Designed miniproteins, single chains, continued (3). Designs and how they scored, part 20

Each design is a single chain, and the fold is of that chain. pLDDT is the mean over its residues in the fold that is shown.

## One batch from the design tools (miniprotein)

Design m8667
Fold by ESMFold2-Fast:
Structure m8667 (fold): chain A 89 residues (1-89)
Amino acid sequence: NKEKKLEEIIEEIKEIAKPVLENPHDEELMKKFIEELLEKGILTEEEAEELLSNLDDYSLLFEALRRKLAELGDESAKEVLKEIEERKK
């Protein structure tokens, strides 16, 4: 069931991303977030290593997350990213 798996992945990303969005300069939270995405297969090992090497660049992490969410489902991924942007406002 692609729809069920996609919803579960999106919900997990949303839950894991929440602490990072609230504390974007916390390298420990960013590291845990990257490791969790790697364990769930959302990030490749190469992508995770690049992000872990640049924990001080939170914009790199959010750009990578945006691309991965778009790959999971263009329409649904855009809605999730829109909700994240609305929280920023």
Scores: mean pLDDT 67

Design m8668
Fold by ESMFold2-Fast:
Structure m8668 (fold): chain A 73 residues (1-73)
Amino acid sequence: MSKQERGIKAAREAIERFGPRSAGGAAAAWGVLEASKLGHDPIEAARRALESARAAGNEGAAEAAQFVLDKVS
């Protein structure tokens, strides 16, 4: 499985798990999904989403980004 395919799979799992509970979690997971579909590195996309979520104090977004990062690392 390519790193992009792993990113897409992890991001979809994050959308299903965190999306119903957090708008920030949904947005972070969708961001990694789109980046992975465009051929970008899902690890870097997830790290950037996590950094952004922490800077904003968005716990749901941070949880979703960390979940994706753990799945693709």
Scores: mean pLDDT 84

Design m8669
Fold by ESMFold2-Fast:
Structure m8669 (fold): chain A 71 residues (1-71)
Amino acid sequence: SASERAQLEAMAQQIVQDSLERSGGDKKKAAELVKSQFDHVIKHYRSQGRLDVAEMVEEIKERTLKELNEQ
C-alpha cells in the first residue's frame, strides 16, 4: 500500500541519517552501515512471511545506496 511504502521510505531516511552520523560523514562507511541495516530489516520481514514487504525494502535499499553514491 501507499501508506506502507511511505513508512518504509521514512525508515530508509532515518537509517541513512543515523548511518551518516555514526560514520562521521564518511560516505563509504555510511553505505556499509546502510546496507547492513537494510539487510537486517529484509531478514525480519522474510521471517514474518512478508515477502512482498521484503522485496519493497530491497528496492528501497538499492535506490538508497545509489543515491548515497551519487552525492
Scores: mean pLDDT 83

Design m8670
Fold by ESMFold2-Fast:
Structure m8670 (fold): chain A 98 residues (1-98)
Amino acid sequence: REKKIVALAQKLYAEGITITREQLLRAADTFLLLPLKLVDSLVLGSGLSEEDARKIVTLTLSAFGYPLDTAEKPATETPLVVKDAVFSTLKALVDLQE
């Protein structure tokens, strides 16, 4: 699992997708407080573009074998293991920049 998360973060970073620790914390708060879709929560919380947020969510879901339609469900209805995988990928992406 950890190796897969790091590989995803490295791939996203190589594509020019970056996120700061402050943006990560804001995204986490948005996921917990607002019943928005995962992509919409990342856009609103972190300030990432919709394209970049969609790449993060879609690649994470695909890599772990989660249904892609999970990205269209409210974050409040998203299983904790899926949210954990997305946040772990974002945290690894922050760690690559520090």
Scores: mean pLDDT 73

Design m8671
Fold by ESMFold2-Fast:
Structure m8671 (fold): chain A 62 residues (1-62)
Amino acid sequence: AEERMRRAAEAARDSAAGAASAWGGLQYGKIHGGEEGIRKAVEGARQAGDEEGARRIELGGK
């Protein structure tokens, strides 16, 4: 239904904002050698409710 699709799109947008910020932080941390960048990305993803994104960043940080 339209309402379910709309709620899913809103949740996806909220998660995407966190994931995009997290991805940028991970890349910044790797390129600039900053552990802080990776840590901030993980925190951003978890704060946005993107547990899967946070887990991926932690694994990528190894």
Scores: mean pLDDT 59

Design m8672
Fold by ESMFold2-Fast:
Structure m8672 (fold): chain A 71 residues (1-71)
Amino acid sequence: MFTAADVAAILEAHGVAVTPGTIGAILTGEIPPVGNVRKAVLAIERALGLEADGVADAELREALSRALAAS
């Protein structure tokens, strides 16, 4: 099951600060998909079985929201 802990682990592995604000910004699409954030977004998309485009789009936000709600 994909959880908030899995999101945090992916962010940390890519050198992105793990805070509630960072997770919230990914869910709202506020975080720009550049550098280490883009690498983390690609890894999250792959973990969710989504198209790995490196963009925090509506598809990624919806899938993350569903996965986190199921946790």
Scores: mean pLDDT 68

Design m8673
Fold by ESMFold2-Fast:
Structure m8673 (fold): chain A 97 residues (1-97)
Amino acid sequence: SKKDELIEEIAKLLLKLFDVDGDGKVTLEEMKAYFEKLLSDEPLSDEDIEAIAQAFIEKYDKDKDGVITFEDMYEYLKEFYKNMSVEDLEKVLKSLK
């Protein structure tokens, strides 16, 4: 339960970081903008950034139109962090504040 609570909070913060307009949906363009800022020190092209953003969106079961909902994010992160400790999840959460 503590692990699920941390993953839920991480999902909420990640969605908030990507969802600039606050409608509860993250678009491919918002993901591209986020990764462009996050990876600004990396020698990556716009094509590379788009590929990273697209791959992230494609990790959940639906919406090839490039929209991520909270439910999609939470389910993806539960699988992604399934082997991560509570301590490491708390570190992830702290990095997103």
Scores: mean pLDDT 74

Design m8674
Fold by ESMFold2-Fast:
Structure m8674 (fold): chain A 64 residues (1-64)
Amino acid sequence: SEMDEELAFHAALAKGAELAKELGADSFSVERIGENTFRVIAKKGDEVFEKEYEKEELLKEVRG
Protein backbone atom coordinates (compact mmCIF):
# COMPACT_ATOMS: atom_id res chain seq x y z
CA SER A 1 0.00 0.00 0.00
CA GLU A 2 1.01 3.67 -0.33
CA MET A 3 1.31 3.90 3.45
CA ASP A 4 3.72 0.93 3.43
CA GLU A 5 5.92 2.75 0.89
CA GLU A 6 6.02 5.84 3.12
CA LEU A 7 6.74 3.79 6.26
CA ALA A 8 9.53 1.85 4.52
CA PHE A 9 11.06 5.07 3.17
CA HIS A 10 10.88 6.66 6.64
CA ALA A 11 12.66 3.61 8.13
CA ALA A 12 15.31 3.82 5.40
CA LEU A 13 15.84 7.52 6.22
CA ALA A 14 16.32 6.60 9.89
CA LYS A 15 18.91 3.97 8.91
CA GLY A 16 20.65 6.54 6.69
CA ALA A 17 20.79 9.06 9.53
CA GLU A 18 22.20 6.45 11.93
CA LEU A 19 24.79 5.28 9.38
CA ALA A 20 25.84 8.90 8.75
CA LYS A 21 26.13 9.53 12.51
CA GLU A 22 28.15 6.32 13.03
CA LEU A 23 30.56 7.17 10.20
CA GLY A 24 30.71 10.94 10.76
CA ALA A 25 29.43 11.34 7.21
CA ASP A 26 28.86 14.70 5.47
CA SER A 27 25.54 13.60 3.94
CA PHE A 28 23.22 10.68 3.32
CA SER A 29 20.49 9.83 0.83
CA VAL A 30 17.89 7.14 0.22
CA GLU A 31 16.94 5.76 -3.19
CA ARG A 32 14.31 3.24 -4.20
CA ILE A 33 16.27 1.02 -6.59
CA GLY A 34 13.62 -1.68 -7.06
CA GLU A 35 9.97 -2.41 -6.26
CA ASN A 36 10.94 -3.84 -2.84
CA THR A 37 14.49 -2.51 -2.36
CA PHE A 38 15.87 0.73 -0.89
CA ARG A 39 19.48 1.86 -1.03
CA VAL A 40 20.95 3.99 1.74
CA ILE A 41 24.06 5.99 0.80
CA ALA A 42 26.35 7.90 3.17
CA LYS A 43 29.17 10.10 1.88
CA LYS A 44 32.25 11.13 3.86
CA GLY A 45 34.67 13.16 1.75
CA ASP A 46 35.58 10.91 -1.18
CA GLU A 47 34.26 7.78 0.58
CA VAL A 48 30.85 6.33 -0.32
CA PHE A 49 29.15 3.77 1.92
CA GLU A 50 25.96 2.02 0.85
CA LYS A 51 23.56 -0.54 2.25
CA GLU A 52 20.49 -2.09 0.69
CA TYR A 53 17.32 -2.92 2.62
CA GLU A 54 14.24 -4.87 1.63
CA LYS A 55 10.89 -3.10 2.07
CA GLU A 56 9.56 -6.00 4.19
CA GLU A 57 12.56 -5.79 6.55
CA LEU A 58 12.06 -2.03 6.96
CA LEU A 59 8.33 -2.44 7.62
CA LYS A 60 9.04 -5.11 10.25
CA GLU A 61 11.24 -2.63 12.15
CA VAL A 62 8.58 0.12 12.01
CA ARG A 63 5.71 -2.20 13.06
CA GLY A 64 7.59 -3.98 15.86
Scores: mean pLDDT 82

Design m8675
Fold by ESMFold2-Fast:
Structure m8675 (fold): chain A 89 residues (1-89)
Amino acid sequence: SGAEEVGEHVRRLALQRGMSEEAAEHVGKAARYLAKAAAQGNHKDAKALGTLIQSLQDGEDPKEAIKKALEYETNEEAKKYLEKALKEL
């Protein structure tokens, strides 16, 4: 699905930014849940996903990229995985 492809893309991007396999897996799962919610019209999840991808692509510190995404009131599954990723950094 498109959401799974987004999750895998973000996981690989996180690895390229020096995140551990465990942290990258959590960020990828978060991105998958954000993409699913965005596809259903959740504008906050869409903004959180866009912010996360842009920050990682721009080479921002992964911890700061995750914190920016967490500023949005996203779905609980995405929030859970972003918080797990942050704990591993």
Scores: mean pLDDT 87

Design m8676
Fold by ESMFold2-Fast:
Structure m8676 (fold): chain A 57 residues (1-57)
Amino acid sequence: SLEEAVAYLRELAAENGIVLSDAHLREVAQWVLDNGIPLTPENRELLLSVLIGLPPA
């Protein structure tokens, strides 16, 4: 689940020109899972906001 979330968010970030470390991607993925946010196209804008808005670990 976590590894699948990391893979999904990595591809989403890459598609939108966002460069993040693997550690940062894992932190975002864990936050997404902890808050029960589905990895769906409907949540794309929310997921992108979290990827660029979350402070560095």
Scores: mean pLDDT 76

Design m8677
Fold by ESMFold2-Fast:
Structure m8677 (fold): chain A 62 residues (1-62)
Amino acid sequence: IKEKISTLTPEERKILELIVQGKSYPEIGKELGISPSTVRKHYKKILEKLGLKNVGEIIEAV
């Protein structure tokens, strides 16, 4: 996972940190100045880049 995290953009890494903290898509969107739907799209791309199905797998690996 650590090696694949390096493939994330700075924005994707920030979104990942907020998701791991349990923040909702609207909360993340407000913090980053983007829409909740854009946060959801980034979340899916982050999971694809990391080869994971959901955020729970990230939490177990950290």
Scores: mean pLDDT 73

Design m8678
Fold by ESMFold2-Fast:
Structure m8678 (fold): chain A 87 residues (1-87)
Amino acid sequence: SLLDKFLEEGNRAIELASKTGTVEAFLASQLVVEAQMYALQGNLDKAIELLETALEILRQAGAPQEAIDAVERALRYTQELKKQQQS
């Protein structure tokens, strides 16, 4: 499912950010964890907001491209989930 793909990319982003060893990468990983929690509760708007914030932090911190790519894929899957919930 799209939710499973989002969770997998979120977990990948958390792992890659954690290996970076910076405070900014740690903060971004915590925002991804919060985004997963909100998505599981069905609050996709908050999940998207948190993922966009995590992306900005990682980009500004010069994080590895693989970590940025994982958050971007998580964001795309969350946006697709939101489209599926449109009435």
Scores: mean pLDDT 86

Design m8679
Fold by ESMFold2-Fast:
Structure m8679 (fold): chain A 71 residues (1-71)
Amino acid sequence: SKEELKSKAVSYLVAAYIAAAAIDFDENPEKTREVARSLAKEALELAQSIPDDEDFRKEVEEGVKRVEELL
């Protein structure tokens, strides 16, 4: 369902935020950066797969941008 896809996208985005927020305290920041970007990309791809929800797509896009600003 669209709801399940949205929940999954949010889960990936939250995981990306957590990884990105911890980067300065991580023993391997290069790997953490790769993981955060991978999770953010997965969230965006899921959001883009949902038709007729431009507001959700924009929210995920802004979230991905905020993750990148932390990296």
Scores: mean pLDDT 83

Design m8680
Fold by ESMFold2-Fast:
Structure m8680 (fold): chain A 80 residues (1-80)
Amino acid sequence: KKVTLILDSGLKVTIELSDDDTMKDVGDKIAEANKEAEPVAISIKELETLNPELAKKLLEEIKNNEEVNLGELAEKLSLL
């Protein structure tokens, strides 16, 4: 399934997700899709280590939507 991610920089990146993808896989796919998004991709991969529960919630939201604003969603989920 294809998902469009809006990064904190306003950059839009479209990636193809499978049901087996982790947040690290999402980060790798973001970096492959656009090199300018690499800092965000690194942060996403580190999120799984720093906050596994937030990473799980973010991954679920990404898999269930066709367009996701990662900055807004991460802020919203951190308040939960």
Scores: mean pLDDT 74

Design m8681
Fold by ESMFold2-Fast:
Structure m8681 (fold): chain A 60 residues (1-60)
Amino acid sequence: GVHDAADLGGMAGAWAAASGEADVEGARKIGQQQALKAGGGPEGAEMGGRYGEVGARQAS
């Protein structure tokens, strides 16, 4: 569902930031893109981006 897609996107963004592949903004964009790809739609993309950004900030 939307939450599952957002969680997947957020994890991808946070992992990219933790790996040094992305900054906070990059993690947000990765989270949005992966949530959309997982079928979360616009709402899932918004949540995925937010989760990725939060994860990246904590990893920093």
Scores: mean pLDDT 76

Design m8682
Fold by ESMFold2-Fast:
Formats: structure tokens, C-alpha cells, sequence
Structure m8682 (fold): chain A 81 residues (1-81)
């Protein structure tokens, strides 16, 4: 899975907030894998992508926001290791 551009990521996250929960979960699982790979190869870019995801949280459905917060926490843990 490829890491999206900042604009593309924002657009996808807004769309994810309107998806059925199962589709949103699949999208966020793919995003998590991409961000974990990015954390290994370009930690600074991974940090910027995490900040982008965090900024969009207030605009997501609460259940989708909870899944996105879990992704942020796991990627931050990988960056802190």
C-alpha cells in the first residue's frame, strides 16, 4: 500500500468518515501498514502524516475517529521505539 499525499489523505479520511464502519476499518488498516513502513524509511514524513490524520479526527464519525486514534497511537509507538 502506498502512502497518500497530504491532500489525498485528507480527502480519503473525510470519505472514510462517511463509509460503513467495516470499509473504514479496512481503509485504516491499510493506512496503518503504509504509515508503519514510512516510519522505518522516513520518520519525519510519517510524523507529518500522523499530524494530518490527527487534525481530521474532529470531522470523522466517533467510531471511525476511535479507529483512527488507535492507528495514530500504534504508529507513534513505532516512531518512539
Amino acid sequence: VKVASDEELTAYLIAVGRMPLEQARRFLENLEQSLLELAKTNPELAKRKIAQLEAVLPHLDPEVAALARAVIERVRAALAA
Scores: mean pLDDT 74

Design m8683
Fold by ESMFold2-Fast:
Structure m8683 (fold): chain A 73 residues (1-73)
Amino acid sequence: MSEEEFEAEVYLALAEILLAVNRLSPTPDIDVLRKAIELAKKALELGKDNPELQKQAREVITEAERLLAEARA
């Protein structure tokens, strides 16, 4: 595993954790959702050679963006 690939996996894991924490919260935190999207995008950039990681990162971005849209008044 390359340094870049390892960093991509770490960013993806952090994004998934933030998304899960937000989903368990009765009040969605917009800052947490934005942070999850940022981390997932970083994972996507670093994990360009890993299609499975890219798929998971895109799924996190899509879900976080959906929750962010729902959190808007």
Scores: mean pLDDT 80

Design m8684
Fold by ESMFold2-Fast:
Parts: C-alpha cells; structure tokens; sequence
Structure m8684 (fold): chain A 75 residues (1-75)
C-alpha cells in the first residue's frame, strides 16, 4: 500500500540521519518496490533517489548525495 511505502521511507530517513546507510538503503529499496506495486511511480522514484543519496553519503560523495536528494524533492 502507499501508506506502507511511506512508513518504510520514513524508517529509511531516520536510519540515514543516524548514519546507518546500509540499513537506510535497504528500507528505501523496500519502500520503492511497494510504491511501484501500489501504482505510485513518482513516490517510487523519489524514494529510489533517497536511497542513492544514502549510498553516496556512505561513499563520501557528498555533493552527488545532495544532488540526489534535491532531485528526490521534485517528486
């Protein structure tokens, strides 16, 4: 459901804020799958970009991470 995808995205956001990037990426991935199954492609794209941002932060690629989060905010 769209609500389940939103909850998983919020869990990913909290994990990302705590620096738990691998766990955040996993939650964002689960949220994107459920969002697509619910027919919410825009939310799935936004969540996928949040996951990319978390991965880039783990790699120390902060400028690229910021760009991913800014793109996510457009959806």
Amino acid sequence: SKEEAAVLNNEGNILDALGKYDEAVKKYGEAAVIARQAGDENFAKAVGLNGLGAKLKKEGKYDEAIAAYEEAAKY
Scores: mean pLDDT 89

Design m8685
Fold by ESMFold2-Fast:
Structure m8685 (fold): chain A 89 residues (1-89)
Amino acid sequence: MFSEEEKQLLAGLAAGLGLSDEEIEELLNASPKELVEFLDKLRKEREPNPEWKALSPFDFLRDWFESSLSPELREIGLRLLDYLEEASS
């Protein structure tokens, strides 16, 4: 289960990705593994550059956050990736 700080980071990231309030609530109840699977699915569906598909999910998400998110949301996204890498290890 996500901490309150992790939920705030996730909600900010999801809003930046254009997710609905209902989709955000669904993500907040997801396990770390389910969240990684969801983000990988978004990568495959919304990915503009097919070359990124060769990267690990975390390296891809880092590059995508740097290119697609505002500076504020990028900071939130990178913190979320650090959390997910630790939780997935």
Scores: mean pLDDT 64

Design m8686
Fold by ESMFold2-Fast:
Structure m8686 (fold): chain A 90 residues (1-90)
Amino acid sequence: MEEDIKRAMATMMTEVGIIAAKRLPDKEVSKKVIELLEKAKKYADEGNYEKAAEELEKASDLLLKEAPDDPYAQKLAADLRKQSDIIKEM
């Protein structure tokens, strides 16, 4: 029951990230970020929180590298890193 709640929470965090990534103005960056977040969602669904968190960190780092001047991308990167930290503590 407690483990089911953790899995659901991790999966929901990755889903929110995917929705946010679809709204990125740069569609090439959006596609790359979504691919990483879909991988994070798969790991979260499997209960592999460590790998889910790693993919969220990769998505955050990619946003900071490929969209450094986009305020929306910067905020999304910060949100994804925070989600990664939360999931790592599960």
Scores: mean pLDDT 85

Design m8687
Fold by ESMFold2-Fast:
Structure m8687 (fold): chain A 84 residues (1-84)
Amino acid sequence: MEERLRELEARIRELIAQARAREPSEEEITEYVQLLVEYYALKFGLPEAERERLIARIREDPYDEATNQEFLALVAPAAEAAAA
């Protein structure tokens, strides 16, 4: 489980970095939505109804900076712990 979360974190971070450097393709948007939903489902145990709502929200504004920052804040606590 931890290994899968790390794989998801790494790939989502790559997709965010790519989207900041250039306009994302439709395939990159689809991958981003799928990986982000899988990450939240594994980390927080999202019910099926909440997964559908999350998919709809992310697809409305894929790579929205608020959504990017929400995800990055979840993976950044290790850096804060190292700095404290």
Scores: mean pLDDT 72

Design m8688
Fold by ESMFold2-Fast:
Structure m8688 (fold): chain A 82 residues (1-82)
Amino acid sequence: SAAEQARFAEVQAIWRQTLADLDALIAAGASDDALMDVFAAGLRRMADVLGLDQATVDAMLADLRANRDEAVAELRALLAAR
């Protein structure tokens, strides 16, 4: 539907902006904590657009925090592969 296409486009726009913000932070030599904060904020914004419930989002972010070093390493690898 047109509504589903618009929602998908909004999620893609949020993800592109999140990647741009992360690229800028990496270029500036920002900390892993700063990268994680921006990534988590982007995930929460996308989850809001998708209508995910707060408990699901909180569980996803808790898992990300529990595996922070691995998550940051994977994120850096994904950004470098572009």
Scores: mean pLDDT 84

Design m8689
Fold by ESMFold2-Fast:
Structure m8689 (fold): chain A 69 residues (1-69)
Amino acid sequence: SAAREAEALSLPEEVLEVAREVGEKLRKVGEGVQKYAEGLKLIKESERTGNEEKRELGEKLIEEGAKTE
């Protein structure tokens, strides 16, 4: 993680704090991106199989991913 890498480099305390905060924000962004990708997968599968429940779940995950940033 960015925080661990910064600590390993013996950087100033201010930089370590920024690295920890950036790491947490990147984690949340990563979660949103994963939800978005999973939502797209479910929609594509629903189009292939005709499964309406997967389509609804996929659309919901895309909305959640977009909200998470």
Scores: mean pLDDT 72

Design m8690
Fold by ESMFold2-Fast:
Structure m8690 (fold): chain A 71 residues (1-71)
Amino acid sequence: MRELEAEIIAALSRIILGIAKIMYKKGKISKEQLEEIERLTREAERKAAALDVEGAREALEKLMKLLKEAE
């Protein structure tokens, strides 16, 4: 079950990065916001790969906050 949660978190973080890249291309977010989202996506993926589900979830929550604030 932990492995499935980690895979879901990693997949969601990649989807968020994809959305952020589209938003950047459309001028909705700054380059600095995109770079922070890229950093947090890498952190979420790294922690998910290590089965640190708590740490991966924390990174995903920070990603969701940034995306919501950028709207």
Scores: mean pLDDT 83

Design m8691
Fold by ESMFold2-Fast:
Structure m8691 (fold): chain A 73 residues (1-73)
Amino acid sequence: MKFYVTIDIESKNPELRKKALEKISEIYREVERDLAAGKDPQEVYARFQKKVEELKKELPEDVKITVDIELYE
């Protein structure tokens, strides 16, 4: 199974954009580790979505994060 993630981060503040990118990259590294360890892709996907949603709640309104996830066999 192939896991493709496209992440777009928009902000007028470059420091906030950098912070959001660093946090998203950390979450994505956890996904890659879990998939490499043979964990269920559906559970890994659900965990990733939850962490991204929590991150969006912690960021200012002017920071827009778009995450598109595609799963292929």
Scores: mean pLDDT 74

Design m8692
Fold by ESMFold2-Fast:
Structure m8692 (fold): chain A 67 residues (1-67)
Amino acid sequence: MDAADLARHQAINRLANELIDEAERLGAAKGVAAVDVNEKAAILARRAYNEGMSREEARAELEAWVA
């Protein structure tokens, strides 16, 4: 892999893990199934890099989705 591709992939994985952890906490509080919340978090992490969303924007969208 290119060093740039590897760095981007690692950054996406880091964001995905952070969003998944937050999603599980939010989902548990709202009664949403953990698998659904985790899937949404993974989708948002990928979209953040494709669409230039910030970490804060991705988190806000996740919170709005769970609400």
Scores: mean pLDDT 72

Design m8693
Fold by ESMFold2-Fast:
Structure m8693 (fold): chain A 70 residues (1-70)
Amino acid sequence: SEEEKGKELLKKLQDIVGSPTQLLHLTPEEAREVLEKLGLSDEEKEILFKYLSKYLTPEQAERLRELILG
């Protein structure tokens, strides 16, 4: 399921950055390097964004969208 994939992607992300909210403190270039190391497809990036945005403020979710999907 999409939620199961979101949890798996979150675990992989946490192995690199420690916390998913740490992405909000990265530059766009640093965030891109993290996502490239994870080897995420465009579909997986959307799943990860959707999963994480449930736990963020609207402003944090918009920042995360720009970093992951921009």
Scores: mean pLDDT 79

Design m8694
Fold by ESMFold2-Fast:
Structure m8694 (fold): chain A 64 residues (1-64)
Amino acid sequence: AAAEARARARRAVLEAARAMGLTLSDEAVEQLTDELAREYADASEETLVMAAAHRLLARRDELL
């Protein structure tokens, strides 16, 4: 379900941020969660973490 996809994406965003030593606002977490849930709805949790890390690196100037 969409809610389960979002929950997995949210965990992936938080895991990637923690691994990278980043502090994200609740708004940034929600934005990335929505993006990943839409683009990677059926992806594995590992793939979601990798995608989240890539997004954080690409957008660090606006998210940090």
Scores: mean pLDDT 78

Design m8695
Fold by ESMFold2-Fast:
Structure m8695 (fold): chain A 85 residues (1-85)
Amino acid sequence: SESDILDEFQKEYNKLMDKLLDAYDNNDLKGMEEQIEEMKKLVDETEKKLKEANVTNPSYLALVGGYRGLVLQSQNYLKELKKKS
């Protein structure tokens, strides 16, 4: 179901966020980059799953799109951190 797809997405995204925060706390720029790349892949895979399941609920599509925006913001933040090191 659509809710199962989003539930799996949220669970996996939270795991990646935990790893990202750990890398951030350890000043591990490479670890941060790896977690952000995995987040991007997860968003891409989830959008594909929603499309293949013919999910047309605009709120669900907007939610996943919002996470894509967060990934882009995280990539930009990492780019700025790399300039300071």
Scores: mean pLDDT 84

Design m8696
Fold by ESMFold2-Fast:
Structure m8696 (fold): chain A 95 residues (1-95)
Amino acid sequence: MEEKLKEILEELEKEAERKARELERTKGVSAATAYRLAVETVKGVLKHLLEGDEEAAEKTLADGVAMARALGLPEVAELIEELGRKLFEKVKEAK
């Protein structure tokens, strides 16, 4: 379980950095910042799941979604929700 979550985190981090740099070049700093917010939220969820703190993971996900919506970034909130749901599903399968 821990190894799989670590692998998912590393893969997410590599793709996130690549995509953020692409967005910064093509769409500007605001789009890259929004994407980085989504990635940091998902990384926080993964970290809490690795520590076995499912309550902290759920709170981190909910807080990230709420923050994205408060900032007027519904597409980022949707991305956080989708990635979070996928992570919880994978953790459940790995247990």
Scores: mean pLDDT 73

Design m8697
Fold by ESMFold2-Fast:
Structure m8697 (fold): chain A 57 residues (1-57)
Amino acid sequence: AEETVRNVAYREAKKLGGSDEAAKKASDRAVELFRQRGYVTREEIEKIAKEVIDEEK
């Protein structure tokens, strides 16, 4: 559950050329959303990863 969400978000951020720090940040945000709602979709994880990478630029 949480671990899967963290790993997916990390990989998506890394695919976008993000740093290890950006990937951790994306993972943390995705896990926070999962904790708040009890679920998160693949599309939401991808959106979070893109937002974190855009903030780093």
Scores: mean pLDDT 80

Design m8698
Fold by ESMFold2-Fast:
Structure m8698 (fold): chain A 83 residues (1-83)
Amino acid sequence: EKGELEKKVEELVKASKSKEEFEENVLKLRIEVTQELIELSKTNSIDEVKEAAIKISKGFRDWTNEQLTKLIEAYKKAMELLE
């Protein structure tokens, strides 16, 4: 569970032979993370979810794998707290 999105970030790096492929893979990851945030918003305080969604929207093309992983980890920690 907790390693799923991390693996997607790693796959994105490995699949990205060019900047164009990286951008396509980032878009796919962004869509998935956005869908998860929408689901989270049904059962949690919207403020934290909204801030994460804004960060996703602003910076993907300039984000490193480390930054993407940290965002994904923060989202997973929020989900764990809702258990």
Scores: mean pLDDT 55

Design m8699
Fold by ESMFold2-Fast:
Structure m8699 (fold): chain A 82 residues (1-82)
Amino acid sequence: SMEERVKAVQEALKEMDELMKKFNELIKSYQEKGDEERVKKIKEKGDEMVQRFLDALTRTVEQMKAEVEKIKAEFDKIIKEE
């Protein structure tokens, strides 16, 4: 239903907002260290993830949820490498 889609989109937007806040904290940490190359890579990855999320909003609810979970898993790996 459209109501189920709206709810799923709102939940996905909230998860992406929380993830982007974590990206911004990571960017700030590397800016404070003067690591310009790392800042650039993290920004590029964040932009990639946002674009993938926006593309996923045009898909089925199942595909959108799968993409959000994939993005979250990739971000978790980035944090663990830092």
Scores: mean pLDDT 83

Design m8700
Fold by ESMFold2-Fast:
Structure m8700 (fold): chain A 65 residues (1-65)
Amino acid sequence: SELERRAASLYSAGSINLAGSEVNRELAKRNPKNREKYLEAARRAEEVSRELLEEAEELEKEAEE
């Protein structure tokens, strides 16, 4: 269904943002001079991922109705 396809897209986007968060946290460890910038980017990516995954879960529930 369309809802299932949209949920899959949101899950993919969420996973990409989680990967981006992990990369930024690793960059923060390897570049102490810019640690705060990388940690801020990581937190933003984590927030975006959370929102996308929550939307995906709601669409999955709607598709099951």
Scores: mean pLDDT 86

Design m8701
Fold by ESMFold2-Fast:
Structure m8701 (fold): chain A 79 residues (1-79)
Amino acid sequence: SEKLENIKLLLELMKEFVEYAKKNWPEDVYKKIEEIYERAKKKIEEAIKKGKLDEAMKVARETTAEVQKLAAEYYAEQA
């Protein structure tokens, strides 16, 4: 399923971003992103297990927006 493949790709991209943050950002900032990722991963995996791919995609989208907001806030503080 294209939808399932896209969800898995988004999870991989989020994981790569967490690793990037761990190398480049302060611990208090990357731990927030890591917690968001871990929470989202658990919820997405549970939704996939229940066959609710639309719910899994919604969680992936909402999580991406939340991480983007935190990244923007962090860069605004640095400027």
Scores: mean pLDDT 83

Design m8702
Fold by ESMFold2-Fast:
Structure m8702 (fold): chain A 70 residues (1-70)
Amino acid sequence: MKKKITLEVSDGDDVGAALRAAAQALKEKGYDEATITVRDSATGGDVTYTLTLDENGNVVARGEGPAPRP
């Protein structure tokens, strides 16, 4: 069974704290995937970050925004 956690945070300095909490859930609480949704008050949109554990146990983050650049 896959264990997932979803964190929601508003625009501002809380993004770093949410990322740390997600990383802790993956490493310490045995979650397989963590999703962070950030409300951007400037644009009125939401940005989602998905965090997973790599094969060797490293936390990797993928950002999903309205315009991700190459």
Scores: mean pLDDT 69

Design m8703
Fold by ESMFold2-Fast:
Structure m8703 (fold): chain A 80 residues (1-80)
Amino acid sequence: SPQQKLDQLQQYVQQVLQQAQTASVDEIRQLFGETMTRMIDVQDELTAQNAPPEVIQQVDQLLLDTSQQFQQIIQQKEQQ
C-alpha cells in the first residue's frame, strides 16, 4: 500500500541519518545522494500509482526535511 511504502521509506531515512552521525563527510555526501535518489524513486512510484494526496505530501515533506538534515550534518562537520 502507499502508506506501507511511506513507512518503509521513513525507516530507511532514519537508518541513513543515524549512519551519517558517525560517518566521514565523503561518506555522508554519498549517503545523501543515494538517499535522495531512493526518495525521488518512491515519490515517482507513488505518483504513478495515484496515491492519496496526503501520502504524496508526506513524502514531499520527508524529502525536504531529510535534505535539510543532511546539509546541516555536512556543514557542522566541515565547519568544526
Scores: mean pLDDT 86

